# Designed miniproteins, single chains, continued (4), part 28

Each design is a single chain, and the fold is of that chain. pLDDT is the mean over its residues in the fold that is shown.

## One batch from the design tools (miniprotein)

Design m12943
Fold by ESMFold2-Fast:
Structure m12943 (fold): chain A 78 residues (1-78)
Amino acid sequence: TGLDRLSPEAQAFVDAQAKRAKELVTKTKATLGDSHAVSALVGLTLLAAEEAQARGWTPEQISIGTRYIFKAGDEALE
């Protein structure tokens, strides 16, 4: 919630990572099962948080972006 509080560049980053999370989870679930898909989603979300921090995002912005990315991947597990 609150993606509208992010810059257009930050929103584009979140959208790209959310798409990547959905694709990664879908493929990993199909090939290795749910446990590995969850691990892959956690790993991608942590790497996205690290990249956002490196880009100078505030803790609030990182929280908003990573929650959206994780939710997108989590919805693909169902």
Scores: mean pLDDT 85

Design m12944
Fold by ESMFold2-Fast:
Structure m12944 (fold): chain A 61 residues (1-61)
Amino acid sequence: MLSFEQLLAAARAWADWMVRNSDLSADEIVAAIAKAFEGDLSPEQLAELTADVRAHVASLS
């Protein structure tokens, strides 16, 4: 099983791919990633991952 830190890295890599290969907004990218991970994470971890991905996508502008 991947650690939470490895899941954050995977979520960021997926966000990078979506920024480069889709016309999705930052909010849509964050929502798609959150939906994908919601079954594997606690609500607290999902909130942390969602915040991390949102900040990461904003940095890619």
Scores: mean pLDDT 80

Design m12945
Fold by ESMFold2-Fast:
Structure m12945 (fold): chain A 60 residues (1-60)
Amino acid sequence: SNGETVKEQILAFVRSLVAAGKPQEAIDMARKMAESGVENGQLTEEQAEEVIAEAERLAA
């Protein structure tokens, strides 16, 4: 589904920022992108919560 693709794209971006030593920026950007995805109908609220939780886990 489009939501799965968007979630994967957000997480790829998160992984890149974490690798660059920017874990807080990774979390902040994941939240912003997830919220935008819900507003644009590309993500469900559940998918947005899942991607934010995964971003926080990757940044820890």
Scores: mean pLDDT 86

Design m12946
Fold by ESMFold2-Fast:
Structure m12946 (fold): chain A 100 residues (1-100)
Amino acid sequence: AEAALQKMLDMGQMTIDAGQQAIAFADKHPQLSSYRQQLQQLVAQAQQVRDDGLAAYARLKGDPAAATAYAQQATQQLGELGRQIHELAGEAYRLVEELE
């Protein structure tokens, strides 16, 4: 249970950090305003999934199987959000490279 929670927290932090780095890059390039908005939305979603996961884990601490299953589901959702952030960041980086 605790190992699954830690993996969820680690994935959440990695996803949020990656999104914030991509937002910082987009802030330097006015042509990336739409990418910046999408990245901000994905980071907000990742923060919500992490916070909801923490709350659910605290509620389910008396049921280790349910707590573990929830943490694994949240980890999968955070990983998917991270994948979307990575794809958007890659597109934004390529667009700037093509325009410079």
Scores: mean pLDDT 85

Design m12947
Fold by ESMFold2-Fast:
Structure m12947 (fold): chain A 93 residues (1-93)
Amino acid sequence: MVSDEDVKKLVDEIVRVLEGHGVPEEEATKIAEEVVSYALELQDLPEDDLQTELEKFIFEKLSNTSYLGSEETKKIIAKKLAEDVVDAIRQSQ
């Protein structure tokens, strides 16, 4: 079971990664909270399906921010964050 503490740690880590790429803290925090919430809704999916859905979700969120990175960079960020979130959820179960 994913605890409230585990959720906060995941949000904080996603925020750190996004801020490192130049996403403003307010936007990074909102994306992180939405990503973790979405991942928890889909946590019973097979790992590959969860990864794919999270990659799409994160990419769409990044595309709707003030972040000016290329589409390729957004895809790389989305894939890395999705992998980290999937790993953290699976370790908590």
Scores: mean pLDDT 79

Design m12948
Fold by ESMFold2-Fast:
Structure m12948 (fold): chain A 84 residues (1-84)
Amino acid sequence: GFGAYVSGLAGQAIKYLNEGNFDQSRKLAEQILKISQTTVGASDFELQMGLDAVQRLQNTANKLNDTETAKIASDAGKVIQEKL
């Protein structure tokens, strides 16, 4: 489902951020944004799971000064919130 998939992608992006691999974290954040924009029919539970995951990603990116990944994660979170 949407929430589990987004959570998995966000976890992988956070791993790359901690390794200093900002290019890979950005690509995963862009993938999360794309799926957030295109998903339909996700339950509120799955949307909340996805929102939690992208907020964790945004927070980690901000702490590591990856402003690009943080911005994309923020945009994804806004898209998910608009569906709730």
Scores: mean pLDDT 90

Design m12949
Fold by ESMFold2-Fast:
Structure m12949 (fold): chain A 73 residues (1-73)
Amino acid sequence: SMEAEERIEELERRLKELLRNEASVEELEELARELARFEEENKDAEIELRIRAGSLLTMTLMRLWVLKKEEEN
């Protein structure tokens, strides 16, 4: 649906903004929760949309992992 396409575009834009800025762990955790929710709500969506959502979630979780490791140092 157009709503799902607009939502994933919004989530991708927010990830790009967080990657450009000095994003907090809390901001990335919130985005990861929203992306996970989007995947759950769009289980029956077109494969391309599901792949895009999964890729964005993976990127968000990878950045979160890096930041949490930086906090441990």
Scores: mean pLDDT 85

Design m12950
Fold by ESMFold2-Fast:
Structure m12950 (fold): chain A 65 residues (1-65)
Amino acid sequence: YKLSEEEKKVMQEMEKLTREALSKTTDLAKRQQILDVAAEASKKIRDGEDPKEVLEEFKKKLEEI
């Protein structure tokens, strides 16, 4: 089971997208939603879910904020 490098790449991409999303808003409620979505995605990867699926869901949720 050798997904650690893929997981690392996805985690780095999610961190980048989180920072970009946070830089575009000063609304505290939206900032909290962005952080909550990032925390949920990180937990799913840690729990062994498919990193690619988690990344796509994360992008979709950020788009909805």
Scores: mean pLDDT 79

Design m12951
Fold by ESMFold2-Fast:
Order: C-alpha cells, then structure tokens, then sequence
Structure m12951 (fold): chain A 96 residues (1-96)
C-alpha cells in the first residue's frame, strides 16, 4: 500500500538516527516523494532551528519534490540526520 511504502522509506532513512517518527493523517493522491516532502515542510514549520540548518532542510524538501524513486529514502535520511544533530529526538509526520 501507499502507507506501507512511506513506512519503508522512513525505516531506511532512520537507520543511523533512531529518531522517533510518529505518522498521522492519510496521504492524498500525491506520489510518495511529494507526500513526504509536504509532511516534512509541516514538521519544519513547527520547529525552531538555526537558519543554516533550516536552509539545508528546505533544500532537501525541494529535492524530494523534484526527484522520485531511489533518492527518497536517501534525502529523507539526510533530513532526519540534520534534525537529530540539532537535538530533535521526536517528530510527527502529518500527511493530512
């Protein structure tokens, strides 16, 4: 299913950080990479981060929107690693 694919991408991405990720809502008819990018943008808007970290995370979100397939778990992994390095241990990914 679509949700199972998203969970697989998150599990692969989280191999190095073990960051607690809670999934809420249901994705629309968007491709998985776009659905993930939109959820990450909502997460980023709720966080207070240094400007340099925020810019790097925004660049990853734009790449996720424009690139499909094999890069999704890699880009998501980079996003989660930056959050973890900035002291974030738990996030919610809201797909509503």
Amino acid sequence: SFLDRIKQDIDKANERTDLKVTITGEPGNEPPNVAIANALERTLNKLTLPEDARKRLEEIIERLKNEAGVLTPILLGQFLEILYQNGIKEIELDFS
Scores: mean pLDDT 79

Design m12952
Fold by ESMFold2-Fast:
Structure m12952 (fold): chain A 79 residues (1-79)
Amino acid sequence: SMLEQAREAVERLLEAYRKAGTSEEDIERLREELEKNLEKLTPLDIQQLLNVSDLLENGVQGTPEIKEKNLAFVKELLK
């Protein structure tokens, strides 16, 4: 289902942020925002979450600035 795909995309994104060195406090904040908006996530939004996960997993070795910008980007997507 789309809801299962959304939940899987959220968990992958949170794991990617965790591996990139994001704090557990920021991970929980992001989880809360994503869970609040889970039903609002379109197929395009799900794909964007997966794209951000791929960027975090395979992109430039994360500076704190890149991590902060990616976190801000995801928060902006969910407004």
Scores: mean pLDDT 73

Design m12953
Fold by ESMFold2-Fast:
Structure m12953 (fold): chain A 69 residues (1-69)
Amino acid sequence: SEDEKRAEAGLKELEELKKLVSSNEEAIEVLERLEKALEKALKEKKDPAEVVTEVLRKLAKENPIGVRK
């Protein structure tokens, strides 16, 4: 239940990020990769919040998603 709520929150954040970078195909591809990873984590009953935050940290280190724009 808690994991599902966190996963839904993560998906909402990804949707908002997609709106911010909708004109940037490269950023959209990255966000789609995050969505796919999150969906797999949900299907396998893993902790999606930890997976998402780790991936976001790695991406932020190289290029901020939608923040730089």
Scores: mean pLDDT 68

Design m12954
Fold by ESMFold2-Fast:
Structure m12954 (fold): chain A 81 residues (1-81)
Amino acid sequence: SLYDSGKLLNKQAPKVVDDAEARLPSMSPRQQITMGVALLIEASSLRFVSQYADPATKEKLLENAKRLEEVAKRLYEAADK
């Protein structure tokens, strides 16, 4: 269900953010762009699911979406020449 998928994505998001930040300094520009796109897609999914969540779950989904978007921005800035 969307509810179960949203909970799983929400639980996994902090690790995805941490893994992306750890890898950022050693990534090529192409890898940075590819990961940035993937993080923005995940963030969009969390924002979509948040529309159907209870207030407490919605807050956590939006917080994790924002963290994914912030890392994606840093990846794009690092890739920009």
Scores: mean pLDDT 82

Design m12955
Fold by ESMFold2-Fast:
Formats: C-alpha cells, structure tokens, sequence
Structure m12955 (fold): chain A 91 residues (1-91)
C-alpha cells in the first residue's frame, strides 16, 4: 500500500503537480504525526513559493525518497533517486 502511494508521489512530482497534491500523498504515506512528515510537508509548501518548476519537481522527489526511507522501502527510495538524476540530466 505505502509503496504504491510513494510511487504515485514520484509520478505526480515528475508531472509537475502542485505542492498541495504532493503534500497530501506524503501525509497519507507517513501519517500526520511523524515529525519527518511535518518537515517534508513544510518543504513542499516552501517549494511552491520559492523554487522554479523543475526545482519543485526535484524537491517533491526528495520527499518521496524521505518517505520511502522512513517506512523502510529501499526499492522505492532507489527509484526516487533515479528520477531525480534524470531531471538533473535535462537541466
């Protein structure tokens, strides 16, 4: 279940979905009481205000990576890293 949500988070980020949508998915994956969740949620909101569109996508993928790390999903964390690398290659 969490693995599928994390994957959808990454896909939404690559499509340039709003920080609000990414925030919603991230919260659902980790549960709202985790301190790491709150920090990542604030980062997503900050990205909407201060980052370019591509930087926002990278930030969103970093949220996927952090979510996967917290729940112990190493495969999804690796996939998030690969997606970040792909975006950086195109910059």
Amino acid sequence: KNRELIRRLGEAALRGESAQELLKLYGEILGTKATASEEAIRAAKAAAETLSEKEREITALFLEYRAAEIVGDEETAREATERIDEILEEL
Scores: mean pLDDT 64

Design m12956
Fold by ESMFold2-Fast:
Structure m12956 (fold): chain A 77 residues (1-77)
Amino acid sequence: SELEEERRRMEELIERLAEKGLIPRAEARELVERVEAGEPVDRERVLDLIAAMALEEGVITEAQLAEARARYAAQLA
């Protein structure tokens, strides 16, 4: 199911963030528990951490991140 796949991807991503040292392991564990319980997580914070990891790995540039943030803000308006 889509929800099961989305949860699995989110859990893997949170674990990768902890492995990279971008978040404390305790915070990663709390986020995983919230995802598993179907509780709301701070999506903006999670997206910021994903962006930080992608920048560190060289997958995106700061300019590309700024453009993505601007597009996301426009979609919410």
Scores: mean pLDDT 70

Design m12957
Fold by ESMFold2-Fast:
Structure m12957 (fold): chain A 63 residues (1-63)
Amino acid sequence: MEILKKIQKKIKESDYEERLKLSIAYGLAVLELLKAGKPVSELTEEMIEKQLKKVEEELEKEK
């Protein structure tokens, strides 16, 4: 699965708010892998979606 290519395409096709959320979620997913001592190549769409949901929940609390 070409996860990086899919993420880049989705960011490019999204509006500003969606792009920002996806970029943050991607960064958080990468940080979780690094904290666990795992390579970025183990990154999955599911991991990014988990972080995206977390970002959305935090933004709702801010509003």
Scores: mean pLDDT 72

Design m12958
Fold by ESMFold2-Fast:
Structure m12958 (fold): chain A 58 residues (1-58)
Amino acid sequence: VLEGGIEAGKAGAEGNMDEAAKAVQRGHGTYDTGLGAARGGKEFGPLSGAVVGAIGAS
């Protein structure tokens, strides 16, 4: 879950939200959690994306 959030945050920061959402989904998260992490990563960087991913999927 946390690893998926970090990956999603990084992809989101790069503007690749679809890949970020799929990364979290593959790690047993949800597509919605991945989108949240990607948006956090885009706005605030990869660590913010990881936190959103961990909270949403936990």
Scores: mean pLDDT 57

Design m12959
Fold by ESMFold2-Fast:
Structure m12959 (fold): chain A 83 residues (1-83)
Amino acid sequence: MEEKIKKYRELAEKAEKMGNDFLAASFYVQIALLYEEMEKYDEAIEALKRAIEIFSKNKVFDDMIEALQKRIEELEAKLKEKK
């Protein structure tokens, strides 16, 4: 899992440098999924928030932002259950 997260993070940073916001945000979503599988919900939420930040640069991605916001709410609920 850690190697996959590192790989996706490197790909996300490369996509950001190339100006491909969709690809960069998509890699942060993949990072969030991997953290969720590891039950690292705080890290998963952080990755989803980063994806939303990138998508929010372009209003065309409103549907993607809404889906990611709902996922954050679900992960925050899981964190409250475990605290």
Scores: mean pLDDT 80

Design m12960
Fold by ESMFold2-Fast:
Structure m12960 (fold): chain A 71 residues (1-71)
Amino acid sequence: SHMDQQAIDRAVAEGREILRKAGASQEQVDRAGAALRRLGQDLLDQGESVEDAVEMILRGARTVASDIRAR
């Protein structure tokens, strides 16, 4: 639904911010942001809850941010 899409949009925006604060380049933020949006949409399409999709997006962003900081 439109409300589910808005929740995904907010989670992706938060994920992009997590990546920026970790020192990601603009290209890394854009690429990872697109992947996180795709992940959220795929989870919704598979029948997962919006709450689970949001959590997975944020977990994914934190994992990528950790990898960037470790480099």
Scores: mean pLDDT 87

Design m12961
Fold by ESMFold2-Fast:
Structure m12961 (fold): chain A 95 residues (1-95)
Amino acid sequence: EEEERIQRMVEAEKKFIEKNKETVDSAIDALIERMEKEGVPKEFIEAARKKKPSIARLTEAYVRLKRGEITVEEAIEIINKSLEDIVREWLELSK
């Protein structure tokens, strides 16, 4: 049941992204542009452009990287998480 719930949420999120693709892509591109201007390492910027992660994951990685809490490699791992990983973490945090 929990796995079925996760799959339903992943499907709903994919449908939301498809319906709002232009707006979501524009918001992600704007965030990446801002990060690049603030001197975030190019390796992270390129990974973010290639992956186009969720705004939440991109922001999380950026904030933690800026605070010196994580390395560039760890920040890239955060943005490389699948949509299923994101949904699973969200459900875990909401318990």
Scores: mean pLDDT 72

Design m12962
Fold by ESMFold2-Fast:
Structure m12962 (fold): chain A 62 residues (1-62)
Amino acid sequence: MKVGVISTKPLSEQEKEDIKKLIELLGNELIGIIEVENTREEIEKAKKELLEKGADEILLIT
């Protein structure tokens, strides 16, 4: 399954790598991680971008 991640918090490079490893360990493919402001408009914009890239599922980190 292709997974996109949206974070409303800044992520370190280590946290991004840990997210990727966890998703891959579960047999999924990480399509991308998008960091956004915690607003509905920015979250919906990031969600649309990940879906257009072929994400089957979106994970939101708040």
Scores: mean pLDDT 85

Design m12963
Fold by ESMFold2-Fast:
Structure m12963 (fold): chain A 94 residues (1-94)
Amino acid sequence: SMEEILELLEELEELLEEIKELMSPAQQARLDATFAALRELVLNRAPVEEIERQLRELYLLISEAQTQANVPEELVERAVELLTRISRLVEEES
């Protein structure tokens, strides 16, 4: 459901705030812009292919943060789980 997707996006946003504390200002800005774009695509009911592409971009940024900024594995794993759940629900709504 759209409501469940939005709830998961809110959980992801809160988790990303913890990850951002370990990132550079430039990386934080890119993460914020990427997440905002994802939320906009979901709210506008964009094609699943566009939402999935944006989810992948966000995943890549989080993976880069793990290797470059020493983000705890637990935070990365939780973010990946949320991204996976959002992806599944988006596909089900399509």
Scores: mean pLDDT 84

Design m12964
Fold by ESMFold2-Fast:
Structure m12964 (fold): chain A 58 residues (1-58)
Amino acid sequence: KAEVELTGDAEGLTLRATKGDLEIELRVRDGVGTLWVNGKPVDAPGRELAVAQELLLA
């Protein structure tokens, strides 16, 4: 149904998830999250995790 990968490096953490044709990437750098959907940034300040969860569970 969905695949989730967590990667970390010296600069931060990246969560990547795929579901069918949907690709979601959440990047966390110094406590700041940014959400990317199908290679495009999503403007959802403070709701990045909620939007990612909704898309993955839909």
Scores: mean pLDDT 68

Design m12965
Fold by ESMFold2-Fast:
Structure m12965 (fold): chain A 65 residues (1-65)
Amino acid sequence: SQAAALANGAAGARAAGNAVGAEAIDRVLKSGRPTSVDALDGLGAAGAAGNAALAERYAERALKS
């Protein structure tokens, strides 16, 4: 599910030490808004890579949908 993917993405970001990325993913999760597979994949990858700026960009994309 989208919620499970976002929860796993946030956990992965926290494990990577990317607190800002984890918060961006949590905002998408808490919004309950449907988003694209590309945005979910992008959020997870950016979070795990420690790229907070990219995670924020994907979160903005997801929240605008």
Scores: mean pLDDT 80

Design m12966
Fold by ESMFold2-Fast:
Structure m12966 (fold): chain A 65 residues (1-65)
Amino acid sequence: MSAEELAEELYKKLLEAGFSEEAAESAVNALLSPSRAMRLAAIHELGKVSEELEELARELAEKVA
């Protein structure tokens, strides 16, 4: 799966989890950030919501690293 496909899938799952469109977009953008600290913070925050979101976030961040 491409980084673009993962970003779209994560965005949809964030909306399903009750995130606003702005919050979901912000989370995806943090994971696409060149900053390792921003990516790790986003993974940690999403991990508090669900394991599936954490897993998708880790996979997306890995493709950007």
Scores: mean pLDDT 81

Design m12967
Fold by ESMFold2-Fast:
Structure m12967 (fold): chain A 63 residues (1-63)
Amino acid sequence: EERLEKLKNTLKKIDEQIEKVRADIAAGKIDPELGQRQLDALEKSKKNVEEMIKNYEKIKKEK
């Protein structure tokens, strides 16, 4: 439970960072190329965390 909640909290923070970077790009606060690189890195991190959550949920179901 503790691990799963931590992963879900991490996912929420990544989503918040993605929205912030998108807003910063739209507002001209960040270079579009740099912003896109940050978005790509964040989306990759999000995918990895989602995979971890899925695996932990699988383990729980098999108990």
Scores: mean pLDDT 80

Design m12968
Fold by ESMFold2-Fast:
Structure m12968 (fold): chain A 80 residues (1-80)
Amino acid sequence: SMADNDQRTSQLLSQARQYIDQSRQYLDQGDIDTARQYIDQADRYVQQAQTYQTPSHQDDIFQMQTDIGMMYIQIGVAQL
């Protein structure tokens, strides 16, 4: 149902936010490998959330995709 999809999307996006925040903290500490693992997991949560196609969450999904993309760029630079 739409209500079930909204709840599952909300849960996945909440998990993604936590993992993005943790990835940033690990990157700030110089733990590049752990930062990568956390951002990879955040990306998986956002991809799963996107499969539910909930209209109310599309802006949150796009914002998280942007934040994840920026984290990958920062991690890539830190690995050089």
Scores: mean pLDDT 88

Design m12969
Fold by ESMFold2-Fast:
Structure m12969 (fold): chain A 78 residues (1-78)
Amino acid sequence: SAAEEGARRAREYAKEGDAVGAAEAAGETSRASPTVGDSATAGMGAVAAGTGHAAGENELGARLAAEGAEKGARGEGA
């Protein structure tokens, strides 16, 4: 699914410490998620990655985006 693909991409970007890429991928999972809770969970990860990037905490931000996207894709935010 598009939500699972977004989560996979977010995980790959997180391995590279790429908070911007991870945020974009988590945003894809958020948009593809069928429930408000799952969408919000992935979206919060994307926001955390953007905030982390701005603060110079790219590895932490990217990890939070990957975690949020994976939880959203699994339906754990619903």
Scores: mean pLDDT 81

Design m12970
Fold by ESMFold2-Fast:
Structure m12970 (fold): chain A 61 residues (1-61)
Amino acid sequence: SVRDQLEELLDGARRLVEDPSASPEELATAAKVLGALARAAEARGWQELADRFRELERRAR
């Protein structure tokens, strides 16, 4: 399902954001993508998932 795909993307993005070798450019790109995914989840009413994307977006900045 779309929700399962978003959950997989969240897991992948979390690994990147938590990687101490991630560059500032990689983190900036991740933040932008995470913001878009949060908006997609919000539009579907998946607020818990959207909040998880928003938390990770803040950590990537």
Scores: mean pLDDT 85

Design m12971
Fold by ESMFold2-Fast:
Structure m12971 (fold): chain A 78 residues (1-78)
Amino acid sequence: MEPQVQRLERSVDFSGDGQLPITMHVTLEEVLEDGELRTRVTYRFEVDPENREEQLQRARDLKRELAQELGEPFVEVD
């Protein structure tokens, strides 16, 4: 059987305030682990990790937005 997995991907371009534009891809997936449905979140940066500290905070906001769209928690324990 093919399990139904919801996958949502967002690309955000941060080019405000004279900052280096950075593209961040956030993927939210619902996966089955030990018979329980869990949310797995993956993020990928396509520019550079130099602004990682700042982008990490933005990634957190995006994860919440994605989880809200799917109606599932993005990260509680992982």
Scores: mean pLDDT 57

Design m12972
Fold by ESMFold2-Fast:
Structure m12972 (fold): chain A 68 residues (1-68)
Amino acid sequence: KPSEEEIEKEVRLALKIMQATIAEKAGDFENAAKYYREAADIARELGRTDLSKDFEEQAKKYEEKAKA
């Protein structure tokens, strides 16, 4: 059974993914990048390395779009 701390991290991860997706769909690339970075950090804390890398790639993509 995961600890309550791990459950809280899972909930925070889900919320950050939701925030990133909303920002992405709104064309708010600066906030999309920010939320994907935050999601990547939480995923890393949970030991979900592949998921963390995927979110880092999404963050880089939106950082580039925000500069355009």
Scores: mean pLDDT 85

Design m12973
Fold by ESMFold2-Fast:
Structure m12973 (fold): chain A 58 residues (1-58)
Amino acid sequence: MSDEAIKAAAEVARELLAQGYSDSEVVRAANLVIKLVEEEGLSPEEAKQRALDEIRAA
């Protein structure tokens, strides 16, 4: 697992916590970022944006 995927997941988690999302939503978003970077080959920036969009749309 790349350091970039972990950093992107941490950044998404911090942003969602600051916006008042629940711990369970934050964990889902962080796991989605890691999956998108490691399994689908997305850039950390694209993975962050997609995870934020998915959680905000739920």
Scores: mean pLDDT 80

Design m12974
Fold by ESMFold2-Fast:
Structure m12974 (fold): chain A 64 residues (1-64)
Amino acid sequence: VVDLALDLVKWGEKEIKTIKDPKKQRKAALLTTAYAIRIISTPSRAEAERLKEEGKKELEEIKK
């Protein structure tokens, strides 16, 4: 499931670069890191995929 965590981190880095507000940028970076750790800690690939999608959704909410 490390591949899913790496996918989230790579996607998150690109999205974070589009955020102009430094406070939101920091919040997005912390959120992405937290979800990556949860994904790596998960033995279930289905749960890891769910966490990846949840992380993406949460980051999009921060961008608003």
Scores: mean pLDDT 79

Design m12975
Fold by ESMFold2-Fast:
Structure m12975 (fold): chain A 68 residues (1-68)
Amino acid sequence: SMEEEIAVALARMVAGILKTDPTAKGATVRVTVAPELQAAVQPVLDETEKELGAKIELISPAEARALR
């Protein structure tokens, strides 16, 4: 869907930003993604996790709101 294509493009942009952050290596990074889009962005985040050597956790907007 168009929403999935946009979500994947945005995930790639976020991945690029994380790659420029030296503190991201070895860290746990939480990425907020709507549950219906998580499957579409998962491959991009898995690739980024391998490249950065970091743990990337997908959380929903509801979970992110609870954590603040």
Scores: mean pLDDT 74

Design m12976
Fold by ESMFold2-Fast:
Structure m12976 (fold): chain A 58 residues (1-58)
Amino acid sequence: MDAVDAGRAAGEAAARGDAEAAGRYAQLHTFPYEKAKELAERGRATEVGAGAAIGAAA
């Protein structure tokens, strides 16, 4: 299961202000959606920024 990818995408969507898309990504995973939901909330504040910067640097 690619819950990590879904969570990352949800976080990035939330950070750019697309909360609707972030919620949809979380709903795609019935079991891990709780984790994806938390990642989306964290991504809005900090995780997505840090993850994107690290990914771009790599």
Scores: mean pLDDT 55

Design m12977
Fold by ESMFold2-Fast:
Formats: sequence, C-alpha cells, structure tokens
Structure m12977 (fold): chain A 71 residues (1-71)
Amino acid sequence: EEEREKRLENVVKALMEGDGLPEEQARFNAEALLAAHDATADGQVFETEAGYRLTFRFDENGTLVVEIEKV
C-alpha cells in the first residue's frame, strides 16, 4: 500500500521531469504503467484512484492492448 503509493509518485515525477508532462497527465500515465506491470492475464481489469478503468488484453501476437475508460 504505502510502497505502491511511493512507487506511483516516483513514476509521476520521472514522467514530469523526463517527458515534460503536466502532473495530471503524468499521474494518469503512471497509473497505466503500474497497472500493466500488475496485469498477468488477458482480460485483466484494474481501476485507478484517478477514476479510470484499465482493461488489459493480449492480441493474437501477444501484444499488450490497454483499453482506458473513465468511471
């Protein structure tokens, strides 16, 4: 829990400093990246604290596809 929050903030900071993203966009992207890291199966669903639902799917070639929906 606390460790995940610290990891999220570190990724947000890296995206803001490295890619020049505003904080809101960097946090959204960081949540998506962490969810992708946690996803282990096709059809895996992850809901972020920012109010987004991420669905992870693998296509015919094993390429990760992420569907993003605001809830």
Scores: mean pLDDT 64

Design m12978
Fold by ESMFold2-Fast:
Structure m12978 (fold): chain A 70 residues (1-70)
Amino acid sequence: MDRKRAEEARERLREILAQLSEKHKPKADQALKDADEGRKLVSDKVFLEGASRGLLSAQKVLDAEKAKAA
């Protein structure tokens, strides 16, 4: 179950990365790479935690960019 949730969080993180401005992409790209490293581990929990943390951080950045555009 955790691996499926981690894969879903990783894909959402990738979608947010595509929407971010060039200034903020490097942090989201690093979070995606960290999640991909966790994906290679035996522990699905580590993968889920990394992907979820990256997604939360990237979403906050995207929300802030949208707020400035309004």
Scores: mean pLDDT 74

Design m12979
Fold by ESMFold2-Fast:
Structure m12979 (fold): chain A 75 residues (1-75)
Amino acid sequence: SMAEELKEKVEEAGREAVAAGRDVATADAALAKLQEITKEAMEKDPENAEEFRELGDRYLQQATTARLAAEARAA
């Protein structure tokens, strides 16, 4: 279904953002992509918007933690 496809896209973007968090130069772009894909999923399937938001927020937290660690290493 469209909801399953959108969920997979959010999960993929989330995993990419967490991985990119290890490199400060790419972390911001990957975080922006995760946020944009999550927003797009919420707009395309509003019935499941809350679930997409929760999924995106979970990955955003993980990616943000990884980014902060990368920033500390770059300092």
Scores: mean pLDDT 79

Design m12980
Fold by ESMFold2-Fast:
Structure m12980 (fold): chain A 71 residues (1-71)
Amino acid sequence: MSPFVKLMNKLQDTVSQEELDQLQAALERLIGSGLSKEEQDKIVEELLKRLENGESVSTILQYIEEVVKKA
C-alpha cells in the first residue's frame, strides 16, 4: 500500500485529474491482474522511478498495460 499511496500523491501534485483517473484505472487493472503483492509493489516502485525521471503519463500507462498483459 505505501508505494501505491506515494505514487498517487506524486501524481495528484503533478498531473491533471483526467490523467490521474486514467492512471488509477490502469493501477486497478494491475491489482486485479492476479499478480502477487510483492510483484505489484515492485511494479509501483518502478513507476515511481519512471515518474521521477520525467517520463510522460502516456509512457507510464503503456508500461502498466504491458505488465498486465504478461500477468
Scores: mean pLDDT 76

